# Designs tried in a protein design run: designed miniproteins, single chains, continued (4). Part 109

Each design is a single chain, and the fold is of that chain. pLDDT is the mean over its residues in the fold that is shown.

## One batch from the design tools (miniprotein)

Design m15777
Fold by ESMFold2-Fast:
Structure m15777 (fold): chain A 71 residues (1-71)
Amino acid sequence: MEEAREDVVRELKEGMAPTVDEIAERLGLPKDEVEERVKQLEAEGKILFTKSGRVAALEPEKAEEIVDALL
């Protein structure tokens, strides 16, 4: 469980854009819940949510805060 969280944090911190499906699978969360939280974070200006379902951190230093908000 900790390794999966660290992988998502690392990808966001490195400027990678994991999909909502990948985040949901790694964190063991329902895709619908992750998508709702991702949309909320986009509205707050913390992430970019792409049309292809990818999540990119606008401020990589906040990657841990973003992942904690998804949990």
Scores: mean pLDDT 80

Design m15778
Fold by ESMFold2-Fast:
Formats: C-alpha cells, sequence, structure tokens
Structure m15778 (fold): chain A 87 residues (1-87)
C-alpha cells in the first residue's frame, strides 16, 4: 500500500542518515582499523537506505512522501561522498 511505501521510504532515509554520520565520523577520526570499520558499516547503511527508499518509490511512484524519503536518502549519500543508485 501507499502507506507502507511511505513508511519504508522514511526508514530508508533514517538508515542513510545514520550511515552518513558513521562515514563522517570515520573521516574525522583519520586512519586506523576502527575508522575503516566505521566507514564500511556506514557505507553499507547508506546503500541499504537508498535502495530501500528507491524500491518504495518504485512501488508507489505517485507518492510525494515516498519521493521525499528517497531525496533525503540520496542527499545523505552525497553528503557522505558516496554515489548510490536507488534501483
Amino acid sequence: TVEQANQEARLGAEAARRGAELVKEAKEAGDGPDSAARYTGGALLVIGGVVTAGLAVKRAPESEEAKKGLEEALKAAKEAGLKVEPF
């Protein structure tokens, strides 16, 4: 349903934001195994969030709320310096 797609897009946006925060923290911390782990985990969260939001938009392409969720997820990816395809 449209309501489920809107919720999925919102969750995807939240995951992408959390992932972007981890990537930023890793970059600020500099070189090291902890930074590498944070970067990898953060990048995977950003990718998963963008894909989740993208699939929600594909399911409900007429939903402005779902599209906003995808836009927020893609914005978080760009701010983290990552290029991610939504689907």
Scores: mean pLDDT 81

Design m15779
Fold by ESMFold2-Fast:
Structure m15779 (fold): chain A 66 residues (1-66)
Amino acid sequence: ADEEQQRAAASAIEAGSGRRVSLEAGGRALDMALQGHDAAAVAEYLRREAGLSEEAARRAAQLLTL
């Protein structure tokens, strides 16, 4: 994702989870959603790589996969 998409994704994750993530992590999560990964796969990425809790990761992933 470009920098604007990375920033938008990171902002959406913060709004849904209450947690800040890097632009790279936000962009990667968005790329996964756009590639057809479901919310569970995106949530697992955010939990493992971005350090979000399971609840926060699920909420953020749902926003990205809508």
Scores: mean pLDDT 78

Design m15780
Fold by ESMFold2-Fast:
Structure m15780 (fold): chain A 87 residues (1-87)
Amino acid sequence: MSEEEERAYGELLDLMAHLRRNAAALSPAEAAELIERIVELARKLSLDSVEQALDAARLLAAQHPDDPLIRAALEAIEEVLREKKAE
């Protein structure tokens, strides 16, 4: 990965962790903004890096199966991967 891609990947993982830790304290608007930022970061990644981000998101979702925000983030990253595979 490039240094820019590594930074985007790290920020994406940090945002997913932030969503998990602060789910009850976030307003719906704040949660939506964070998910949009996750999508923006995922779109900057290569196909391989998005697949790695998906694996990390799936691991986090498996640890917290009842967290709707982590599920929403996972679904958003899956959509970005589908878009990249269609290129």
Scores: mean pLDDT 79

Design m15781
Fold by ESMFold2-Fast:
Structure m15781 (fold): chain A 95 residues (1-95)
Amino acid sequence: DEVAANMRAYIASKKAPDTTPDAPTTIGPPTPESAVSTSFSTPEFNELMKELARNADQETITKIMQEVQAMVQAGASTAEILEFLRKKIEELKNR
């Protein structure tokens, strides 16, 4: 999608610190798995945080959370944050 590609290039250039994401405009509270791609509070995010806590100490978790905050500040989507967490957990599990 050329419009999406152009928007991503613009965001990457500006790195707006207070970027409200393309707010998916969640309708109502995202409690079931049907909301996984729409909300940061998805069950997938909670499972990743649980697995991270199992495989990492407090210092490592804090470092990863700082990276997540930096990604949010840079306008990263929820999907990108979830993928980042999966990658970090995989790296920890491969130790």
Scores: mean pLDDT 63

Design m15782
Fold by ESMFold2-Fast:
Structure m15782 (fold): chain A 79 residues (1-79)
Amino acid sequence: SMTIETTLEVDDPVAVASDDRTVKSLIRLEAARSLGVPVESISDPEITEIEKSEDSAVVRGRVKDTITGKEYEVVVTLK
């Protein structure tokens, strides 16, 4: 039940949120950064929700820390 929440400034939030590979990469990198672990210890993310607005997006996913076995919900706001 731990949530990782972050905000990223990007040039085109809607375009970024429209590419599943980019979204998964961002979720995985932000989870690794927040937890202070190597990216390789974070599982391939499951995208759970993508919400797009005019000039922003919110992407949600689940990841597992493969070392601890603990699962995290990751929320990334793109603006």
Scores: mean pLDDT 86

Design m15783
Fold by ESMFold2-Fast:
Structure m15783 (fold): chain A 111 residues (1-111)
Amino acid sequence: SLLEKAKKLIKKLAEAIKKGDLDKARKIAKKIVKLAKDLSVDDLKEVFEELRKVFLEALRKGNLEGALIAAETMLEVARIGLSKEPDDLELQIMEGIAALMEAVVKTLLSK
């Protein structure tokens, strides 16, 4: 299933971030976003929650660059969902949360 492919890519993204392979992490993130365009809204919400776990783990380890990649990927996934269902309040909240996460991490990186 496409959702299973997305989950495998998210696991590979987490591993690349953990290893500090940021170029690989960015390439995997782009693959997740491309695949996300073909996912249902319910599957996109599940992908968002899996990416949120990657974000939190990166933050816990002080990996701000990895956290930024995860937050940017979450934001793109939420926006793809909103392109399909603009009036979905849960997706609107998800976009807002991801945008805030991205903004905070960017501010911390600009120190």
Scores: mean pLDDT 92

Design m15784
Fold by ESMFold2-Fast:
Order: sequence, then structure tokens, then C-alpha cells
Structure m15784 (fold): chain A 68 residues (1-68)
Amino acid sequence: ADEDAIEEIMRRTGLSRAQAERALEAVKIGRQLGLSDEEIIELIKNVVPSLSEEQARTVLEIAKEYLK
């Protein structure tokens, strides 16, 4: 569920709820557009510039787990 993914993103990255929601939305949009994992990671970093590449990759992994 979206809420479970948002809470896990906040826990693992230290992002605020608003930033976690924006990061998750970027994953959903990227997946709908057929973007590669690397393109989605770049999109996440564009919407949440404070994230490292490792943290953005963690967001994508969480989204894949909870949005199956």
C-alpha cells in the first residue's frame, strides 16, 4: 500500500512525509512511462535533490516491494 511505502521511505532515508510522497510519485510515474531503473533513480533525485544516489535506489527498492 502507498502509506506503508511512504512510512518505510521515511524510516530508511530520513525524508519528511511530503518528500517521501514526492519520491514515491516519481517512481509511479517513471514505471508508468516505462523508464529504466536508472532513469527512475535520476527522476527521484530531481524531485528530492537532497537524496544521494544510494538513497534514491533505496526508495525505488521500497516502491518495488510495496507496489507489487
Scores: mean pLDDT 85

Design m15785
Fold by ESMFold2-Fast:
Structure m15785 (fold): chain A 55 residues (1-55)
Amino acid sequence: MEKEEEEKKRQQELLRQRGRDLTEQAAQEIASGGSWEKAMELLDQAVAIYREMLE
């Protein structure tokens, strides 16, 4: 049980970094006046990752 908990923590950290990267990309798209549709896609992916982490 605790061994799997350690693996889950590492996976959650990787997912958190991916979610943060996606959120930053979305923010850059919005800030630069780029594609709102692309920004929405990136945000949706980030939200999905964060929800998976919450389980």
Scores: mean pLDDT 76

Design m15786
Fold by ESMFold2-Fast:
Structure m15786 (fold): chain A 106 residues (1-106)
Amino acid sequence: AKELNEEGKKLFEQGKFDEARELYLKALEIDPEYAEALLNLGRLLMTLGEYEEALEYYKKALEIYRERGDREGEAETLENLGTLLLQLGRYEEAEELFRRAEELRA
């Protein structure tokens, strides 16, 4: 799972979105709770304009990071979710998520 996620990140950085998507999905097929792959797939979907699908992946990643007590992973996911909510015009919800992310990094 980890190797597929790392290779997917490299492909994403190269603009090879379809190939990156396939590798993230394969990582999640092996480990459905791989929070970093869920977060990365959400970011990729947001880049493609698939906002509702990206929202669902961010929510899944957020739940897993919270259950594990991973404050940094939770903060990063909240920041990405906040950015997505801004794209959807949900400004008050976005501000609340950014505030929570700052509190987690304090």
Scores: mean pLDDT 85

Design m15787
Fold by ESMFold2-Fast:
Structure m15787 (fold): chain A 71 residues (1-71)
Amino acid sequence: KEREAAILEVAAQVLFIAGQVAEWMGDRDTAIEAYEGALATLDKAEEIRGKLTPQSEKLRKEVEAALERLR
């Protein structure tokens, strides 16, 4: 399960980058979907492992701030 959680944490990072690219391109809907996907992926990783790495905790905060800005 630890490897699955690590893969999900990396996937969340990729989704965050995709959201930033979409936001820069002016595609708000795609950016919101990507950021929501990143949060859902981090939540699943936390459920599997019991806690997130400090890097992933920082990522969650960055994604939450981006969603707050876009909504």
Scores: mean pLDDT 81

Design m15788
Fold by ESMFold2-Fast:
Structure m15788 (fold): chain A 68 residues (1-68)
Amino acid sequence: MVPSEEVLENVIQMEIRVLKEELERGLVSKEEARKRAEEALKNWQTNYGVPEEKIKEFEERLEEIIEE
């Protein structure tokens, strides 16, 4: 089942925020964070039907957070 766009954005933003906090606290390495980000992006695209444009936007934000 595909959630509404608003619900998808809220869930995705929350997951991004959690990953950022885990990185800032040193709970995950940059390598682990990158693996999680790749898996999350693939899951959002294939299972939730998130549009490519939004996937690219979230990918850019995740890479910025991980690499700074």
Scores: mean pLDDT 76

Design m15789
Fold by ESMFold2-Fast:
Structure m15789 (fold): chain A 69 residues (1-69)
Amino acid sequence: SEEELREAERRATAVAAREGLSFEEAEELAKKLYPDFVPATEEQKKLLKEIGDKLIEIGDEFEKELKAN
């Protein structure tokens, strides 16, 4: 279902952000966790990558600020 797809995509994005995975690696992981996972459309992939990149960027900036004292 679309709800299950969105859940898988959210989990994949969260894992990517946490472990520095690419969107493709996160999607592959989501498919392993959810056997009924349907790959996102190209538009959805772009949006999810953007969100994932933003989360990683925010985390990186936060860590740099902490290290800067």
Scores: mean pLDDT 62

Design m15790
Fold by ESMFold2-Fast:
Formats: structure tokens, sequence, C-alpha cells
Structure m15790 (fold): chain A 79 residues (1-79)
């Protein structure tokens, strides 16, 4: 539905904005802010995967696996 695609587009924009803020927080050495932003990105990514899986379950699982691996790597890097 168009409402599902609109929510996905909004989520992509929010994820990108928070990813940019995360980069700035890391560059500034603000690890507390970086951790908080990463948790927000993880929540938004989970919602995006839920919506994507309603369109294509196979690609949804692939995106989920890649997203979880990337978030885990970033979390470890900012520890």
Amino acid sequence: SSSLLEEMRRLEAEIQAKADELTEAIEAGDLAKAKALLEEIERLQRRFVELLSKIDPEIGEQVKAHSEALIAAMRKAIE
C-alpha cells in the first residue's frame, strides 16, 4: 500500500539523519550520544525490516542479517 511505502520512506530519512548525527558524535568523541543514537537507529532499522518483509520476506531476511551485523560491529567499535 502507499501508506506502507510512505512509512518506509520516512524511516529511511530518519535512519539517515541519525546515522549522520552518529558520525558527528563519534568524531566529537561523544560516546554516550553515539550509543544512544545507535540504539535509536537499531529500533528504526527493525521497523523498516518489518515493513520490507511484508513486501518481500526473502529480501527482508537478507537486509535484517546485514543490518544486525553492521549494528553489532558499530556497537563494538564505540565501546
Scores: mean pLDDT 87

Design m15791
Fold by ESMFold2-Fast:
Structure m15791 (fold): chain A 74 residues (1-74)
Amino acid sequence: KPSKEAIEADVYLLAASVYLVLAKKGRATIEDLEKGIEYAQKAIELARKSGDVNTAKAAEGILKELQELLEKAK
């Protein structure tokens, strides 16, 4: 059974992924990008606590893409 931290990491990863999809479609506001970044960071923290290396790597990738999109939106 996955730990509470692993389940929470998956939820935050999914939330960050939704914001990334919206951003790639040009439908995200700056606030949406900032929120996606926050959720990706939470997913990384929780995945690392649970030892879920794959979820941590996925969240790190999403964080990088969201940060690049935020820089372009400035």
Scores: mean pLDDT 85

Design m15792
Fold by ESMFold2-Fast:
Structure m15792 (fold): chain A 100 residues (1-100)
Amino acid sequence: SKIVEVVKEFVEKLIEELQRAYKENIPLDEFIKRAREIVEEFRKKLLELGVDPETVDAIAERVLEHLERIYERMKNGEITLEQAIEELKHLGDLIIDELK
């Protein structure tokens, strides 16, 4: 499925940015600004695949809220980087299920 490929690529890009941000110890606001760029590219790809704009907007907003919580919890030592990556993978699976 093209949707599955697009979601998997999106999650991989988010994981790469999360790892970079963690290594460089960037502040939350800078991380979220970069994440918004990745989310905007993902939105465009979903729209090109014919996904409903309201659904795309709802997914994008939910992803950004979830990323903010994951990053804060990781930065305060509540979760490990490995646990944050697993939460992003799980988020990807939920998006795939919603878009089927």
Scores: mean pLDDT 88

Design m15793
Fold by ESMFold2-Fast:
Structure m15793 (fold): chain A 76 residues (1-76)
Amino acid sequence: MKVTLTLVWSNGKKEVFEGTPEEVFKKAVELIKKHGVEDVLELIGQILRILGAMLDAELKLKKGEEVELTVEIKEK
């Protein structure tokens, strides 16, 4: 069982990650950091949104479900 996370950037670019909730969360956070988010509060907000989605996915995986998630990332 796996999680599929799609990150949608403000310019319409999409990045797709598959794996365990932990793997997907790590990859998504690394990508957001590389994209150069200047506002610390905005960065924290994006990370918390992804963390919340991964925690929900973790619960669904424990029930034997597959999880697909989409998160929109706002830039400047």
Scores: mean pLDDT 67

Design m15794
Fold by ESMFold2-Fast:
Structure m15794 (fold): chain A 88 residues (1-88)
Amino acid sequence: DFVEKAIKELESLPFLTEEQIENFKKDIERIVKWGEEQLAKETDPEKKARIRELVEGIIQGLVDIFRGIEKAIENSKLYRKLKELEEK
């Protein structure tokens, strides 16, 4: 399940608070629900495939943004360590 994988990836990020993780779970649930509603109204298999791709793409995009933030935080931690070494 791609949703479970996305949630696990967000939960693995050490800089996210429990409240932030809960908010992202809620946002993912809203995206999934929207997709399910669109799929229920659609009979064309090609359009159904596009709806699934869109939902998965939005969720993956959120994960990718937070992975980018993680890298930025790690780069910031390295910068802080370099400053501490220069000060001593």
Scores: mean pLDDT 77

Design m15795
Fold by ESMFold2-Fast:
Structure m15795 (fold): chain A 83 residues (1-83)
Amino acid sequence: SMEELRRKVHEKIKKLIEEAKKETSEKSFEEIKATIEEAEKLKESDPVRAAILYHIVSSFYLLLGMYEEAEELEKKGEELLKK
């Protein structure tokens, strides 16, 4: 029963992510990748700007229902702001 419910929830989440990706152009994902690359290049020279860029992309992933990817980027930003 619980495993059956878990599978149904997992399938619904997968469909929601697929629908969100279909509503977002390939261009938008390329811009996200470019923003992450810019943040990676800035993390040593301008960690505050890099953290802001990670936060922006994380917020976008949250809007797309991509919570795990959003959390990973938030952690990268937070790490740059900690000593």
Scores: mean pLDDT 76

Design m15796
Fold by ESMFold2-Fast:
Structure m15796 (fold): chain A 82 residues (1-82)
Amino acid sequence: SGGDRLLADLQGKTLLGGAQQYFQDALAQAQQSTPEEARALLQQASDHLREAARRNEELGDVGSARRTRELADQADRLRRQL
């Protein structure tokens, strides 16, 4: 599924640059989806970004973890607007 593919890509990208690209890819996919599919994709993106933030924190990159959580919060806000 689209969510499984995004998760696999994010698992290869634990630094902020990878998280930013993942977020942009999720947004692009959501824009090409129905509102219901977009809500599901943005929820999955938020969950996966929070997992990546925890991983960055475990690796000692607290700054990237914080920025990645900010992207997850942005995904949640966009989902609520649908």
Scores: mean pLDDT 78

Design m15797
Fold by ESMFold2-Fast:
Structure m15797 (fold): chain A 100 residues (1-100)
Amino acid sequence: LEEVYKKIKEIAEETMEKLQELIENKESVEKMKEVVKETLEKILALIKEGASEETYKEIQKVIEEGLEKMEKAKTNAEVMEIFSETILEILNLIDEEIKS
């Protein structure tokens, strides 16, 4: 599970860099939403392989809530904020299982 935590952190950092590049290139908010959706789907797959069923279900709920908020987002800043908050919540849940 520690390896899953590290891998998610790396994916999140790479995604944040990609989102910043999309903003600099004046790409659409819809393009940013696509990148975030693909990233969260990838993270959920990693968690399914490495985490307990209980942690997986909690993270699945966090991702579903994050995606719902993101569909309503109208600006690049809102997409970035929702992504950052969702990742922090996911990492906290994984860290709780590691410490248990």
Scores: mean pLDDT 84

Design m15798
Fold by ESMFold2-Fast:
Structure m15798 (fold): chain A 80 residues (1-80)
Amino acid sequence: VLTVAQRNRLIENIGQILAPHQAQLHPKVTAQNVLDFLQPLQEDQVPQATLEANLPKQLPGLPQATAQLIVQAFYQVAAE
């Protein structure tokens, strides 16, 4: 389970990763909404590779390479 501090750092990090792509993304695609999607799946022990493959399907307009960076950042903080 992520702490409030870990969640806040992830929102900032995901926001930075999403920023270059914001013009191509739906306005509802926010760092908070992405984290709210990923956190329950990680808590259910879904493998990192599965999340990297599936995140673009759930967030239309998000490139696969960007989804990989987001999932990698998420697992890095979750391992603390």
Scores: mean pLDDT 75

Design m15799
Fold by ESMFold2-Fast:
Structure m15799 (fold): chain A 106 residues (1-106)
Amino acid sequence: AQAAEDRLIAEFEEIMDEVAKEDPKLGEAWRALTPEERRAVAQAAYDGYAAMLVDPEKGKELLKENVAREFARALAKVTDPEEAQRLGEKMAEKVAEKMYEKIKAE
């Protein structure tokens, strides 16, 4: 269980790294985070994904909400709260899109 969880959290970090390479503003925001903050955002994504295995609709919504909230929380120390929220929502949407692409390929 723990080994599988750690692997999925690492996969979410990889997805966020991919998003950061594709979007310069998200890339600047992602690079401003500490490794611990990046891990926390990936953990939040995993928690939402894990909930989706029990309730697909609720889990998808939780994944987006968790990523947006945790990313905005980390950025609020570096940028204004409104910009932090906007960047968090943008990251959440792009992560959700890439996750659907991966699920569809399986």
Scores: mean pLDDT 79

Design m15800
Fold by ESMFold2-Fast:
Structure m15800 (fold): chain A 67 residues (1-67)
Amino acid sequence: PKSLMNQALEDYAKENGVSVQDVKDFFKERGYDDVETLKAIAMSGIQDPEEGKKKREEVDKLVEKLK
């Protein structure tokens, strides 16, 4: 099933008009792993610290569950 992690990657790719693979390749060139790339994307654009904290907690929990 589609996880919050996969959903964040797909949403980011659609918003930028690129494929999920393009996003992963872009961050891999900069030394990011898939998990690190996903965390960076999930936290991107969050202006409210409290909402960012909740989002980070959800992402971290799903990362642990998926690994």
Scores: mean pLDDT 64

Design m15801
Fold by ESMFold2-Fast:
Structure m15801 (fold): chain A 80 residues (1-80)
Amino acid sequence: MEAALAEVDRLWAEYRAGKITVDEFIERVVELMETLSLADLERLVAHVVGRVLADPRVSEADAARIAETLVAVLLAKAAA
C-alpha cells in the first residue's frame, strides 16, 4: 500500500508539472488500482480525491474526471 501511495504522489507531481496529461495520470492510477485489494483501493481513492480537493489549480473538469473514474473503478470492484 505505501508503495502505491508513493507512486500516486510521484504521478501527481508529474501531472502538476505538466509532464503528463490528466488522461495519462488517470490511466496510470487505474493500473495501480487493478493490483490492489478493495480496502487498499478505498485508501488510494481517498488519497487521490484529497489531493484533487486540496489543489486549487486543478480545474473542475479535471477534478470531476479523476473522481468519477476512480469511484467507478472502486464501485466495480466492490460489486464483484
Scores: mean pLDDT 82

Design m15802
Fold by ESMFold2-Fast:
Structure m15802 (fold): chain A 99 residues (1-99)
Amino acid sequence: MKVSDEELDRDVKISLLRMAREVSRLAAKRSKNEKQSQLFEQAAKLFDQAVKALEAGDFDTADKLEKQAQDLVKQAISLDPKKKQQSEELSKTSRRALS
């Protein structure tokens, strides 16, 4: 048996997904918004599942899980008051502070 170039590509992708998982966990820990923290935690779990799929040689499942995790990260980032939905998010935060 000869070493396949596909094995090297798989190792690189596994390393990137592991990094994405770690970054998502750190983002969840540092999130000031509970919903944003939950989205980053869910993304980290999906990145972990994608790593396991790649280790099993299932590129299709890994790609699908990676896309789902990336969508959750984008949703979490969109909850940042500095960027999108600023008015709605600030309104919710203000109401919680008064309650």
Scores: mean pLDDT 72

Design m15803
Fold by ESMFold2-Fast:
Structure m15803 (fold): chain A 74 residues (1-74)
Amino acid sequence: SKRSEAVARLVALELDLIGVELGLQFGEITPEQARADVERILKEAEELLKQYPDDPEIVAGAERVIERARELLA
């Protein structure tokens, strides 16, 4: 279903964000590369939130990703 695809995409975004945080911490990626990846993750999480505003599981997951992404961009 479209919802199952959205949940799978949200999990993938959470894992991507962890990968960016670890890559930055251990010098595996540049700050410029990390910023581009975080901006992509933020945009995709915001789109999921727009598509499923009344799904509490997706909303909670997307908001967690958005909050962490914004912290990394600050």
Scores: mean pLDDT 87

Design m15804
Fold by ESMFold2-Fast:
Parts: C-alpha cells; structure tokens; sequence
Structure m15804 (fold): chain A 76 residues (1-76)
C-alpha cells in the first residue's frame, strides 16, 4: 500500500472516531473518559496533518484510541 493511501485511511479513521466521540459527548457531556479521548483524537489529527508523527506511529496510536473507545462504550 502506498504511503498516500495509508495517510488517507488514517485521516478517514480519525475523522470517524472524532465524529463518534462528538456524538457521545452530546449524550454524556460530563463523562471525563469521553472528553479526554476526544481531545487526544483531535490532537493526533492535528499532529498527523502537521507531519509531526510518522504514519506507523499514527496507526499505532489510532488503534489504541479505537480500543479505548470500545472499552468506554462497554461502561456506558
């Protein structure tokens, strides 16, 4: 897979994750875990767009953020 395709997939996954977290924040505005994960997701998106993180590191961090969202959803 090309690096351009990998970057596109990472960005689409980050946008999807951010959108789901924004919806959860509207439903659970005082949930600290949701608010913290949203802030970390927005920061990773900014870092990826600014070229501050490698694609491999971005992919690893994105997998961890997605895993944490699933754990949060189990507690809701």
Amino acid sequence: MSEEMRLTIVLLRLIALRTELELLKKKYPDNKEVNELLEETEQLLKDVLAGKVSLSEAEARLRELERRLEEIKKKL
Scores: mean pLDDT 88

Design m15805
Fold by ESMFold2-Fast:
Structure m15805 (fold): chain A 72 residues (1-72)
Amino acid sequence: MKIGDHEVSEKVAEELKKWAEKQGIEFVLGDEVDENTYLIEGDDFGNLTKIAEKVKEAIKNGKKKIVYSKPL
């Protein structure tokens, strides 16, 4: 699966989406970021525990959507 110009495995994307839905957060794959979106970058897309920490911070900041992006 591609997110803008970056690739994320479909398995990782599914796991992230299921986890985000459980937390009540909209899971967005893409490159559009607005004031209601929290961007997660880096090599941690396969590590749900680290991503969960970033999502909790997004909730504290009032964000409703999460976008995943990894540099090529």
Scores: mean pLDDT 59

Design m15806
Fold by ESMFold2-Fast:
Structure m15806 (fold): chain A 119 residues (1-119)
Amino acid sequence: SKEEGLMEAIEELKELIEKDPEKAKKLLEKVKEALKKHGLESVVEKIEYLKERLKDVELTPELGVKLYELQKMLGLENTLENMLLVLAAVIGYGLAKDLFKVDEETPLDKALREAAESV
């Protein structure tokens, strides 16, 4: 399921942050660049993209806690913009690890996947 894949991608990214925080930071910077290159500079545009990717995912309290833990481990302030950045990084990482699947890969999905593969 998409939910199981997303949860596993979160755990895998958490392990990356613990083992190699510099690679995790590089992943975040590449994700920021991919979002900017594909015109997702506003919070609203990022929300619409993530809403479509997560439409079949139940947002459980456990999932919310794990995402918040990733933000803290990355040294990010608890802002909506940082939450959206972490979610985009998790999606890219999940796509790269074949843990998160989409029916049709968009150019942005590909860019996020390639960002994760490059670390």
Scores: mean pLDDT 81

Design m15807
Fold by ESMFold2-Fast:
Structure m15807 (fold): chain A 62 residues (1-62)
Amino acid sequence: SEMEVRKEFWERMIEVNEKYIPKMNEARRAGDKEAFDEIGKELLKELKEIIKEYKERLEEVR
C-alpha cells in the first residue's frame, strides 16, 4: 500500500542518517577533511537511491 511505501521510505532515511552522521562527526572532530568529504558523498549517494526507489514504488501503488 502507499502507506507501507511511505513508512519504508522514512525508516530507510532514519537508518542511513543514523549510520553516516556519527561517522561524519568523528571525521570532523579528527580534522580528517578527506574522510568527511568521502563519507558525505556516500551518504548523499544512498539518500538519492532511497528517494529514487521511493518515487518508483509510490508510482506502482497509485
Scores: mean pLDDT 84

Design m15808
Fold by ESMFold2-Fast:
Structure m15808 (fold): chain A 66 residues (1-66)
Amino acid sequence: STAEELEKKADQLFLKMLEYLDKNYTPEEQQKLRDEIAERVTKAGSTLEAAKEILEELLGVKFELE
């Protein structure tokens, strides 16, 4: 994949995460989840693959990226 393609997928994942959080959680719960996600993603090496897996595990939902 090109750098542009990876960035597009990262942006898609981020937007899908924000939309899901906004629909399902209060602002306080969203902040706690975002902090947990950031910590786990950082520890896993901050790759798109790790971020997607961590989000899917924590939120119990699958994110399909185009």
Scores: mean pLDDT 81

Design m15809
Fold by ESMFold2-Fast:
Structure m15809 (fold): chain A 86 residues (1-86)
Amino acid sequence: GLELLIEQARRLGMDDLVAEAEKLDDEAKKKRLLQALIDEGVRALEEAVETTLLAREQAKREGLDLEEVSSDLEKLRELAEKAREL
């Protein structure tokens, strides 16, 4: 329900968005919170992929073996692609 969406948004640090949504009716509030949670989920996955790529490039410059990171990067890219298919 709406209370669960508010709690999820707060856990993600979206306190300003929750305060803004409090001024809306329940239907508009649900829509605003759902859109924000979906957008944040996609953004977080894209950020995770970018951060992993930056770390991989840094380690490559330092001559470090990153076999494990290569496997995880492929999985992160698949998750980001699936999120975009929402």
Scores: mean pLDDT 73

Design m15810
Fold by ESMFold2-Fast:
Structure m15810 (fold): chain A 90 residues (1-90)
Amino acid sequence: GEAEYYVERLREILRRTREALARLRAAVAARDVAAARRALLEIEILLGLALIIYGVAKLLGAHTPEMDEIIAEMQRILAEGRALLAQLEA
């Protein structure tokens, strides 16, 4: 169904976002500022794409509660990533 298509795309983006967070954490542990910045940028781009998909799903009436949960988790990941980079750059 239409809702299943959009939620599957969002699940895939969330999976990639979690992988980017793992890379960000590894870069921070290694004190690699350049790698940490690249991982955070990837998280920001992925959230941007997820918000576009989420908006399209809502406009088409294909919205589900799982989509809200995915967006909320991605926003939490971005906040954590920003805090980790800020701590590394301090």
Scores: mean pLDDT 91

Design m15811
Fold by ESMFold2-Fast:
Structure m15811 (fold): chain A 75 residues (1-75)
Amino acid sequence: MSVEEMLKQLGLPEEDIKKVVELVKKLGEEFFTLSLAEFQKLSGLSPENASKIHTALRIYYKEHPETAVKELEEL
């Protein structure tokens, strides 16, 4: 499953996906070390959407550590 397909399955607004992409471009691999609280503060997402994205992306990074950053930066 691609990162784009995963994010679409979460039912997130396109604007929320763009905020995630901007953070990955800024932080790179450090993005995946963020706590839920830090991710929410930096992204400005709602608590519900931040929780969904944070959980899904942590799982994706564990399964695809070499490609996750590049795939997210290309979104």
Scores: mean pLDDT 76

